# Designed miniproteins, single chains, continued (3), part 69

Each design is a single chain, and the fold is of that chain. pLDDT is the mean over its residues in the fold that is shown.

## One batch from the design tools (miniprotein)

Design m10283
Fold by ESMFold2-Fast:
Structure m10283 (fold): chain A 63 residues (1-63)
Amino acid sequence: MKGDIYQATEDYEARLPRELSLKKGEKVEVLKEVSEDFLYARSLTTGKEGYVPKSKVKLIGKK
């Protein structure tokens, strides 16, 4: 999972501390898998890091 690329399926506003806000179509690189429901990822657009809900992204590039 580390290094996998996911793409936001919809706009998402951070609701919890250290969550990453995303725009639909924004790509993120997985830095760490933290739970069944969350990834810790870096935005390829902004370079910001944070927790991302797995329900709001789709896998587009597997390492």
Scores: mean pLDDT 79

Design m10284
Fold by ESMFold2-Fast:
Structure m10284 (fold): chain A 82 residues (1-82)
Amino acid sequence: MELTDEEIEALFKKYDVDGDGTIDKSEFYLFLKELFKERGVNLTEEEIDALFAKYDKDGDGTINFEEFKEFLRDLLSDPRFL
């Protein structure tokens, strides 16, 4: 199921605990840990680091809303989560 922009924004705001409009690496780890625990998938810290680096296109150490949308759409289109 593809998420709407409003649903993605709700998830983004949930993990943007600082309210600064970005998700830092620690918030991203928490999000992935909760998401993959529900799906029975175990990610290593190295795999999470690689995902963060892939979607942190600005290299600023944070993921903005557009990068987060791309990440979620790619993740939910992955056959491992269907």
Scores: mean pLDDT 72

Design m10285
Fold by ESMFold2-Fast:
Structure m10285 (fold): chain A 56 residues (1-56)
Amino acid sequence: GPEVEEAVRYLQSLGWVGVDGIYGPRTREIVKAFQRENGLLVDGIAGPETQAAMKA
């Protein structure tokens, strides 16, 4: 939803470019929500596939 999209854009503005699994639970939940809304694998990891979707 719009809240998740805004949060994702905010993370992108901070230079979020990869995932080492080192981020807070709230960030992981935002990533999972984005993955669910975009039909991606819901693992909470903003890997290349998830990042590509975020840039779309």
Scores: mean pLDDT 64

Design m10286
Fold by ESMFold2-Fast:
Structure m10286 (fold): chain A 59 residues (1-59)
Amino acid sequence: MAIARALRDYTAKTPDELSVKKGELLIVIEKVDDEWWRAVGPDGRVGLVPKEYLEILEE
């Protein structure tokens, strides 16, 4: 589990993805593959975010 910050806005393209805003803090709960991580947003919603949109702050 890791704390991450969104580097830029991302808009979910499918129901399995999570929309994020630049600067939001997220909890990464699963590194699904080399491109997608499952994260919890500040509102408690869970979904997939491209890892390139996230900066790990703490593990």
Scores: mean pLDDT 83

Design m10287
Fold by ESMFold2-Fast:
Structure m10287 (fold): chain A 94 residues (1-94)
Amino acid sequence: GSPLHEAARRGDLERVRALLAAGADVNAQDENGLTPLHLAARAGHLEVVRLLLENGADVNAQDVYGYTPLHYAQIAGHEEIVKLLLENGADPNL
C-alpha cells in the first residue's frame, strides 16, 4: 500500500496528518481495494479513524470482497470505532 496505508495500519497519527497535509489521497485503494480507513478500523486506531473521516474518507468504501471499514471494526471487536463509523454514516447493511 501507499505510505498513508502503512501509517494508518500502524496508528501513526502524526504521520497520517503530515501525509494528508502533503496531499495524499485519503481514499486511495491498495491491490485488495483497502483504503487507509479499512486498515485503521481493523487495527483499532480510533484517533486515526477520526482524522481520516475528518479529511473526507469514504465511510462506506468497499474492498474487493465488498467489506467496509465497519465490517473490519466489528470483526475485530473495536466497539468505539464501530460507534464512530455509524455516527459518520456507515451503512450496516452493506
Scores: mean pLDDT 94

Design m10288
Fold by ESMFold2-Fast:
Structure m10288 (fold): chain A 95 residues (1-95)
Amino acid sequence: DVKVGPYAKLSDDEIFEHIDKIAGNKAPEIYGTWRMFDVDKDGLISLEELTAVLTSREGLSEEEAAARFEEMDIDGDGFINLDEFVTFMTRKLEK
């Protein structure tokens, strides 16, 4: 689901278990980062949520936050779901 992710009803523990099944030993790092961006816990990272975190914590501009969002939005649907996020982070942590 592109507007409300299939993970929107999952608890923090269930989200961690889902990440662990995909990423294994990288799950703690990925889960911690996911929690920073999924501010309203809908199971999706929107441009608004990413912008709120990056502008508030890192002092990035809205334009810079949008560029980071586009980099992470693998399927181009305008939302970053948990699976896309885990895929991106798993590839990044392999380097």
Scores: mean pLDDT 66

Design m10289
Fold by ESMFold2-Fast:
Structure m10289 (fold): chain A 66 residues (1-66)
Amino acid sequence: DLFKKFDKDGDGVLDLDELRELMESLGFELTEENIKLWTEYFKKADKDGDGVLDKEEFEEFLKLIK
């Protein structure tokens, strides 16, 4: 379970830094272009605007990544 593996605090949410580590673990490079794209998708999935993704919002984020 990728979400639980990268949820370092065990609080049921992922912040942008934890998401970047997860994306790197999936073989994506931490380029300026990739970071900008992930940040845009993160903001679209973050319905609450609180700067973190819960598991449901994380699943929506994954649907935005092709």
Scores: mean pLDDT 75

Design m10290
Fold by ESMFold2-Fast:
Structure m10290 (fold): chain A 104 residues (1-104)
Amino acid sequence: MMKELGERLLEAARAGDLEGVRELLAQGADVNARDEFGATPLHLAAGAGHLEVVELLLAAGADVNARDDFGFTPLMLAELFGHEEVVKLLLAAGADPNAQPGLG
């Protein structure tokens, strides 16, 4: 594989590639890898509404309250894009419902 495992995990999470995410995590990919904007796999999956990928990433130890370079959490992205089932899953996993971009 020519790409870093973390970069490939970010791409798989964004695409909703559940089996790709599972295989990359099994190969030792960092579940909290960050792209050029500070987004984690959990940010990308949550923003895209990929419920099963979100569940797998949380089970693998993803930081549910991670902030990207713009101050967004996965919960904020799921709420912004209207992914209600992902919002419920993130809240059940310990996401802070009162988190705000920037200052809190």
Scores: mean pLDDT 83

Design m10291
Fold by ESMFold2-Fast:
Structure m10291 (fold): chain A 110 residues (1-110)
Amino acid sequence: MDELGYTELHKAAYEGDVERVKELIEKGADVNAKDKRGLTPLHYAAISKSPNALEVIKLLLENGADITATDKFGYTPLELALFFGNFEKAAFLSVEMARRGVKPIPRKPV
């Protein structure tokens, strides 16, 4: 199965379904679950084009999501947000990483 490790929380985060994300977290969903590509729900929220995805990012981080998590290619949620042109999400993640004492990997947009 190619979707091994892909959870309902990954899907809800990508769709920007804030209420579904809340329900899944309350039911004990692992906010740091990695799919077969090493992507967490926070990675899926970072690449989402939903207008509600920033609220999902905040909710995941408030519930212990690892902002420094890397996929199998070494990309953090911040780097994926930048690659997908989600600059408001990238700005939020950059500020939040700084608040947590994490140094963002400096990448210039190309």
Scores: mean pLDDT 80

Design m10292
Fold by ESMFold2-Fast:
Structure m10292 (fold): chain A 59 residues (1-59)
Amino acid sequence: GELYKALYDYTAVTPDELSFKKGDIFEVLGRAPGGWFLAKSLDTGEVGLVPALALEKLS
């Protein structure tokens, strides 16, 4: 999948969301409505929703 980097720290507010730190790397698996990605954290191995605006595409 495509790799993205977290631009800032985020704390999940629902069980479907991932918490992460600035600089964490995600593999984006898909898109969800409302500007969310379904992504896998390469740091934790967890899969969940992350806000797309919090991520920068690496390549």
Scores: mean pLDDT 85

Design m10293
Fold by ESMFold2-Fast:
Structure m10293 (fold): chain A 156 residues (1-156)
Amino acid sequence: GPVTEVVLPGPPPGESLSEEEKEERRKEILEAARDPNVETLNLSGNEAVDDELVKELAEILKTHKSLKTLNLAGNSKTLTDESVKALAEALKTNKTLETLNLSYNTGITDAGVNALIDALKTNKSLKKLYLVGNKVSDETIAALKAANPDLQIYTK
């Protein structure tokens, strides 16, 4: 049957990608993200996923008609608040994404989540946000819950 879930594995633990290998992985990820039938894009544990790639994914997300789940968990070496700010901007217009998993990304702090707070005041489509194992304060989580009370937020 049609594949609605795409899982793209990262490099083995302890390995670094060359710039050429990183560019090929970026192309594979972006091609998958542009598939109009994809509902789940799982990029968890994919150390090849960086802020530049997430900025490109966020642009695709702005107009995507089918993507319901984006999993970016466990990309702690390469993802920072810049990725979260790009995704927050996309969420201002995207109406399909229901689940965003940003867990186990220690480069995500209050600064990135504050951008999500602004987007999630108006976004009504996102249902679940995972922030487990990030460097986000209880005060910022409380502000996020206040901004969107219907959103299920997972921090533990």
Scores: mean pLDDT 86

Design m10294
Fold by ESMFold2-Fast:
Structure m10294 (fold): chain A 96 residues (1-96)
Amino acid sequence: DKFGTTPLHRAALAGRREEVERLLAEGADINAKDILGNTPLHVAAFNGDLEVVRLLLEFGADVNAKNDFGETPLDLAKANGHEEVVKLLLENGAEE
């Protein structure tokens, strides 16, 4: 936790779906913010990992959380061209 980065942020960044699921089952804070205000969902959306995004949303991640730059997971997915993640976020209540 050197930069506010939780094990869940690291698992989401690495696309480790099984590790993400295990950490969430163990009660990891799904909406934890790192030093930049990014949640695990921001990190997964930035990387375009559709299955990690889906898993985080199923466990109740805040789809409209804003980081310290005012960016939502939807903003990061759009900026990085991850069209399938954009669609999934919109289907789960993300606002444009």
Scores: mean pLDDT 87

Design m10295
Fold by ESMFold2-Fast:
Structure m10295 (fold): chain A 61 residues (1-61)
Amino acid sequence: KKIIAKALVDVKSANPAFLSLKKGDEVEILKEVGEHWVLAKSLKTGKEGYIEKGSIEIIEE
């Protein structure tokens, strides 16, 4: 079963390793990376990248 989270804030990064999101965008959590980061896939764009756990809220698991 996939884990879905929602962006709590707008996130913009110039680095392609990091995910850019608008507040309210949904992502699928693919993997936890340490205590503060996840690798996630944007459900809007299909892009994968790292995002800070504090920037998202889990809404479905």
Scores: mean pLDDT 81

Design m10296
Fold by ESMFold2-Fast:
Structure m10296 (fold): chain A 62 residues (1-62)
Amino acid sequence: MVGKYVVALRDYTAMTPTELSFKKGEKLRILKVVDDDWVEVQSVSTGETGYVSAGLLKEVEA
């Protein structure tokens, strides 16, 4: 999954400074897989990075 692009399946508001807020359909790049539940991502549109629940993401082609 590292280096892959994903889209957000729903809106999410970060609950901690380490999490990323995003909107449904936002395109993100996976920077690191932390565990089964969490990935570190970068927003393609804003360049911001943060941790996101893997269950909120769907893998897409570049």
Scores: mean pLDDT 78

Design m10297
Fold by ESMFold2-Fast:
Structure m10297 (fold): chain A 67 residues (1-67)
Amino acid sequence: NEETKKELLKLIGEILRLIGDIIELEKELKKAKEAGDKEKVEEIEKKIEELKKKLKELKEKLKKLKV
């Protein structure tokens, strides 16, 4: 059960970090849109989509570990 507990804590930690990164990028996206920086907007949107995909995968792994 200690191994399952370590895996759960690791996944939760990764999920929380990813959520934080997404929130930070969404703030940067808002600033880039306000500045009219189309190139930066496109780059940030791509990064957000990549992180959202990874977040979905981690959430699916977490669901499999919960009873």
Scores: mean pLDDT 82

Design m10298
Fold by ESMFold2-Fast:
Structure m10298 (fold): chain A 59 residues (1-59)
Amino acid sequence: EPKEAVALKDYEAKTLDELSIKKGEKLTILEEVDEDHVLAQSTSTGRTGLVPKKYLKLI
């Protein structure tokens, strides 16, 4: 079952594999990639990419 999360703060993607997010943006967690990163999809834009877990709060 996909997990939902909300961005705790703004994050700007540093690589092509990462997703830029804004504080308060809702995300669907598609996969946990490693200890520090998840693969997520923005619910507002539909874009997908890697996001650092520390920037997210699970809903």
Scores: mean pLDDT 81

Design m10299
Fold by ESMFold2-Fast:
Structure m10299 (fold): chain A 60 residues (1-60)
Amino acid sequence: LYDKDGNGTISAAEFRHMVRMLTGQNLSDEQVDFMIREVDKDGDGQINFPEFVTMMSHVM
């Protein structure tokens, strides 16, 4: 995983990869997009790091 942005946001691609690695779930692109939209009300397709960590804790 990379922190290209350096500002603590997680892209859809990085989120998809982390979920797959940590939970072992075979999620579709639609499922990943849906999860991101649940926390990203602005609709920019990215989530901040604290929200990402919270979500990962709940799915583990």
Scores: mean pLDDT 64

Design m10300
Fold by ESMFold2-Fast:
Structure m10300 (fold): chain A 104 residues (1-104)
Amino acid sequence: MQKELGERLLEAARRGDLEEVERLLREGADVNARDEFGATPLHLAAAAGHAEVVELLLRAGADVNARDDFGFTPLMLAQLAGHEEVVEILLKAGADPNAQPGLG
């Protein structure tokens, strides 16, 4: 059940399904669930430009500075995709503007 909730949350965040994201979080889905590439729901929503989903995930306790397996943060993905509204939301939530992708 918990793994299925996490997988559904990742999919809902990627699609921008605000109602489904809210429902899954109420049912106990891990807001910091990770896919096969280490991406969280916040990474997927930010990359897709889903501003309202980004705000909901941040209110639910999403790690604004989480790194995927490639070293990308949600802020970096939003910047690469040109989603200015999402960039502003993430910066206001405490995203590190000096973070850089790297294979460390």
Scores: mean pLDDT 84

Design m10301
Fold by ESMFold2-Fast:
Structure m10301 (fold): chain A 115 residues (1-115)
Amino acid sequence: GSELHEAAIRGDLERVRALLAAGADVNARDSLGRTPLHLAALFGTPEVVRVLLETPGADVNARDDLGRTPLHLAAGNELRPDIREEVIEVLLEHGADPEARDDRGLTPADLAKMV
């Protein structure tokens, strides 16, 4: 992945802002088709998710190589339930599709067993 992918994984808000200000591609894809938003939704913070979504041209419904959106990854995040709810709310506020189906036909709600 790019430096922006790494910053998103770490929840490094200041590095995310600096990279975006320097012209980093907010929709850049890693080897699994994941954008920085996918990784922020799974590993980052709600603040990093907001900064990425507020970047012009950010694709809130970007699909990885398994057809998963950032909302799928947020909903399925079993390791950090305290941030999962806020990340889901932020994604939905920015137009994330709760009815989106991955390549297995699963919605975000299916991954969370109730979003």
Scores: mean pLDDT 86

Design m10302
Fold by ESMFold2-Fast:
Structure m10302 (fold): chain A 157 residues (1-157)
Amino acid sequence: MKALVFDLDGTIVFSPEDPAALAERALRAGLRELPPMPPVTAAPTTHETLEYAKEKGVKVAVLSNAEDAMTRAMLRQAGLLDYFDLIVGYSTAGVSKPDPEIYRKTAELLGVAPEDILFVDDSEANIEGARAAGMETLLADPSDPAAVGERIKEALD
């Protein structure tokens, strides 16, 4: 593999509420100020998996349906921001997962062929979209992030 591309929420970070859905609900309610972002924490083994990818010289990116500013805020709160060579949110992509255009655009921005990218996401629909774009794919189980981390390391060997 030449790049590792993650989904964000449910894959490499956990939040008790979806921050994007919280912001959308606040805007629909006519609130003048957004509620404070809920606590965001790194998933178990995420730091160790990202360190391993860096030691292998693999490019690391995030691909989220959230706005780039929100994605960066979540990664900063989780202590993960400095691991990522690329952050692709809706502001950069102009389209959302599972649209095949977002995966091709992510590959172009990375300067990596789709077949050299491992995409990791907890959504089967996003995994199908990435496969249709020619990426290798790993369905993340949010209930066993340790097994996800091991399978990523095996795919980078």
Scores: mean pLDDT 94

Design m10303
Fold by ESMFold2-Fast:
Structure m10303 (fold): chain A 65 residues (1-65)
Amino acid sequence: MREAVAVAVRDYEARYPGELSLRKGERLRVRYTAEDLELGVVHARSLATGREGDVPLSVLEFVEE
């Protein structure tokens, strides 16, 4: 799996148990596979709250160091 840091570009409300709710500007550590990118959903952990869950790729902007 690949890992990256991403920032939420908008507020997002979880649609199911296991999906992560986000606030605009929230930073996340993201784990993803090629299949996750094709499906448009990645697994993330909030750096602010420590909560984990699935996140739509469309609400994230990847930040590389």
Scores: mean pLDDT 78

Design m10304
Fold by ESMFold2-Fast:
Structure m10304 (fold): chain A 70 residues (1-70)
Amino acid sequence: MKEKLERLGRNVRKFRRERGLTQAELARLIGVSRATVSNIERGKGKMPSEKLMRLIAGALGVSVKELLGE
């Protein structure tokens, strides 16, 4: 559980940086707070919903499986 969330956070941060996006810019693209993006990238809290994972993947131009490291 924790390892999957930490892997997700590392991948979101990696893909966001590769696209030259700030946490605030990614948050605006997917319609969430900057704090939500920060928490995900730090592996804090619970796993994001399926809807939120699809929004992140779409904004970063990757699949949900790539975000999860699957």
Scores: mean pLDDT 82

Design m10305
Fold by ESMFold2-Fast:
Structure m10305 (fold): chain A 69 residues (1-69)
Amino acid sequence: MKFSEAEIAYLLSIGDKDGDGTLSPAELRAAFAKMGINLSDEEVAAILRQGDKDGDGTLDYAELLALLT
């Protein structure tokens, strides 16, 4: 899927409930669902596997931009 930078910023704003600038798997799934996109657990795991370069189990704005744009 291709997202704009504004859509990625919105995804973080609605998904990042902890204010740490990152999305957990559950927050990522919930944020995509709010955008009208239903991700399977397998799709969420694939996104994290490809985007999570830090190995912390979360995605920041730069990782989401690199993966989804």
Scores: mean pLDDT 73

Design m10306
Fold by ESMFold2-Fast:
Structure m10306 (fold): chain A 119 residues (1-119)
Amino acid sequence: MADELGETPLHLAARRGDAEAVKRLLEEARKKGTLKELLLARDIYGNTPLHLAALSGHAEVVRLLLDAAREEGVLDELLGARDTAGLNPLDLAELLSTASAADREAVVALLRAEGGRLV
């Protein structure tokens, strides 16, 4: 299921901002009972799909992933997941995002509203 970089199809869809592919992959994972595994899957850099969506400023994809994580009871685990640099999804959105200011602000607001780090 993962490629040579450890990326699942959900990582690729999240990075691209392909909300329709994300919806389809999440629904397939629900039917297979693999949704938690898919949401928490890490690439070789320790990034979950949420890290890649947050870095890229894809607010709709971030919302879809957060809703799925809440459904599966892994929201806190997903929000607190740290990549190999020790950065969680909110850290990537605030510190390393190459998205427009508006897209970055939308992602940051979503992650903070769902119980992201208050500092």
Scores: mean pLDDT 83

Design m10307
Fold by ESMFold2-Fast:
Structure m10307 (fold): chain A 112 residues (1-112)
Amino acid sequence: MDETLIEFLKGKLLRIPGMTEEQARIIAEELDKLLESSLSDEALEKLFKYFDKDGDGVITKEELKAVLEEMLGKPVSDELVDNIMKAFDKDGDGVIDYAEFKEWLRGPRGLV
């Protein structure tokens, strides 16, 4: 079966420590809906703004947690949120900027 955007995103999410198969699937499906099955600059900017609730140009841990809890319909552990932050936040500044967000979402499908 050809890899869909949902399967691609689910595979990336499952590499995050503490992420369950159910959580990865739900998040991937919600991300696919918000992206309209596209990784275009327009789709990624729209998705980033959806997470960036206060419009400051970065995604904080609190904003990430709120969006994840909204997508999953249940509380999410701080440990899982921290692990997701670490997966995106490559410069270690404690926030996710648009460049880090875009790099993670568009990252190569064949990463070692």
Scores: mean pLDDT 77

Design m10308
Fold by ESMFold2-Fast:
Structure m10308 (fold): chain A 59 residues (1-59)
Amino acid sequence: GELYQATKDVLNDSPAILSFKKGELLEVLKEYEDGMWVAKSLTTGKTGLVGKDLLEPVA
């Protein structure tokens, strides 16, 4: 998938929502029309839902 970078820290207790730190690299695996994406953290290897507005393209 495409590589994106987290714009801020996100911490969730839900297993469905991805937790990450600002600057963490995420690989987008699937995009939904509602603005939620399934992504994998390249740092932790975990997958989950993330809001697309929390991510920026890697240059």
Scores: mean pLDDT 78

Design m10309
Fold by ESMFold2-Fast:
Structure m10309 (fold): chain A 66 residues (1-66)
Amino acid sequence: MLQVGDIAVAIEDYTATLPGELSLKKGDKVLITDVNPVNPDIVEAKSLTTGETGFVPASVLEKIEK
């Protein structure tokens, strides 16, 4: 499961459809900035490519292991 402070990579493109969502392209790396304990399918992340922060489905992200 993704946690705050994790680095993840987008495994597919995601287009933001609502204010506060983050758009990603496949291969973009993100820093997880917040997780919702009630709805873990949605995370807040900062794009390391664009510097933007927003909500994105956890299903489009894969955690980068050390």
Scores: mean pLDDT 79

Design m10310
Fold by ESMFold2-Fast:
Structure m10310 (fold): chain A 72 residues (1-72)
Amino acid sequence: MSMAEIQRIFSLADKDGDGTISLGELIVALSSPELNLSPEQKAEIYRAFQLADKDGDGKVSLAEFTAAMSAL
């Protein structure tokens, strides 16, 4: 997945513009018809979110999300 695609997903999920996303916001964003993603791609994105949530607070920054996606 490209950096532009990661940015697009994050932008759709970050509704309040605080630079972090929750799992709930990510689920809503991935359900958007604007994202042409396969079920396999959605599963990888969820795995990346879990990997990125290092402190377990349920919030992930763009930098953490990008790093986790690059690790998959």
Scores: mean pLDDT 75

Design m10311
Fold by ESMFold2-Fast:
Structure m10311 (fold): chain A 102 residues (1-102)
Amino acid sequence: LTQSGATTVAEGGSVTLTSTASSPISSVSWYKQEPGEKPKLLIYNNSTLAPGVRDRFSGSLDPSSNTATLTITNVEKSDTATYFNQNEDTGEFGEGINLTVT
């Protein structure tokens, strides 16, 4: 999974984070890691919200492009974190996307 860089979004806006696999992928999870904390699961099986995760987070997978997408609506300052995706079939993690909410 190729997933690197930094993204900035204004509070109250929406942001889309993407990651592309170099080979066919069937199942992806997304994790949020706040500074000094362990990664927390947000989404698994491409689009299923983890328990306790708010519905402003959503996920999808486009199998034609092998692109996994995490969308965050009504972003909050507390969404400032590094976001990782994982290929659930292989256990491989992407490098992470740094999101800053201004």
Scores: mean pLDDT 80

Design m10312
Fold by ESMFold2-Fast:
Structure m10312 (fold): chain A 76 residues (1-76)
Amino acid sequence: GLEAVRAGDVEAVKKGLDLNAKDASGFTALHYAAMAGHLEIVKLGADKTAKNEDGSTAVDLARMAGHDEVAAALEA
């Protein structure tokens, strides 16, 4: 599940995780990947406009975490 996304396990994510599914806090796989700096998971094409319970998008989380390359990929 989303634990594989936090760990950067790209193969587990590709295996059939729903990248657009939200957990109880409104976080998607894309939110966790952006916050953790996992650029390869970010490139898998999930909905980058989705907001978590705090109103943050994946690009917001990437910037807050200092992952500028991930934030740039999300804005492209």
Scores: mean pLDDT 74

Design m10313
Fold by ESMFold2-Fast:
Structure m10313 (fold): chain A 59 residues (1-59)
Amino acid sequence: MELYRAKYDVFSSSPQFISFKKGDLLELLREVNSEWWEVRSLKTGETGYVEKGALEKVE
């Protein structure tokens, strides 16, 4: 599982984009393009698109 942590809070009113809080853990599902990833929140189980720059890899 490719695991990432949110660098900062993100809020979206669109159902296509995921919302999360700084420090939340997200699983990478798919790299959509050079800027955008599809992820799943481990906290809520929600999936959606996010800018990859909002996330850092968990070691």
Scores: mean pLDDT 83

Design m10314
Fold by ESMFold2-Fast:
Structure m10314 (fold): chain A 62 residues (1-62)
Amino acid sequence: SAAELGEVLRRYREKKGLSQREAAEAIGISQSTLSRIERGELTPSGETVMRAIKVLEIPAEE
C-alpha cells in the first residue's frame, strides 16, 4: 500500500541519516513530494520508486 511504501522510504532515509530535503534532492523530487509520499498521501511513479530504492539502498526483501 502507499502507506507501507511511505514507511519503508522514511525508515531507510532515517537509517542513512538523510533529511527529507537531502533525500528528495538525491532522488530528484521536491521535499514536499517526498514528505507526501512518506505520509502515504501520494503514490510515486515507478521511475521515482526505482530511483528511491537505488538512492536509499533499499534491499529487495522489502
Scores: mean pLDDT 84

Design m10315
Fold by ESMFold2-Fast:
Structure m10315 (fold): chain A 62 residues (1-62)
Amino acid sequence: ALTEREEQVFSWLVQGKSNQEIGEILGISEKTVESHRKSIMRKLNLQSLAELVAFAVRTFGV
């Protein structure tokens, strides 16, 4: 399960936003976004960005 913050970061990642853009949107540093991104990948047992995108397509159907 993802935390509320990780869900926010994940939502923006699947919309194609960069770590910098997500940081500006959420009022956190780009490094903090990268940390959340890494945590999301660990929690969902994803090995790469390609797997993250595939998961998003499977889960959200876009």
Scores: mean pLDDT 76

Design m10316
Fold by ESMFold2-Fast:
Structure m10316 (fold): chain A 87 residues (1-87)
Amino acid sequence: KIVELLEAGKYEEAAELIQKLEGLEKVPKEDIIKALKAMKAAGVSPEKALELLTEGAKEGKTPLEVAKEAIEESIEEGIELLKKAVS
């Protein structure tokens, strides 16, 4: 449902549904949309982005903090992959 909306680029509708999830009810819709777009730009799948947002909410993290951490992990993973390729 939410994943299908994200795959279709329907960020407004997806953010409205995400705001109904536990721990995300008080998060501004704009912050959810920014986090989702940032994660997509970093190559994070819609399924993984939703998982990270819900997991982060349980830890008291904002969607923007979750997106920052996900992007940083993606970069580190890419660096490790390159190190193995040039070894």
Scores: mean pLDDT 77

Design m10317
Fold by ESMFold2-Fast:
Structure m10317 (fold): chain A 87 residues (1-87)
Amino acid sequence: ADANGRTPLHVAAERGDLERVRELLAAGADVNAKDVYGDTPLHLAARNITPENRETKEEIIELLLEAGADPEAKNVLGQTPLDLWER
């Protein structure tokens, strides 16, 4: 984990690194791990959406949900991943 308590899965999900997300999930990464802000990898997948990464981020969100990610998990601001996706 980095200084913010982010796991490699948090970082891969935020960056839109689909192959790295697959590798980490296959290695048994904790899909519901929370960083210091209460963000899960699913929260970070829903952030920093651009036209170039949107399709990849949608695939990552699907993989995380299939792996048991909680779409209703709230961060320290009371935001779910869906709240971040809709903004």
Scores: mean pLDDT 81

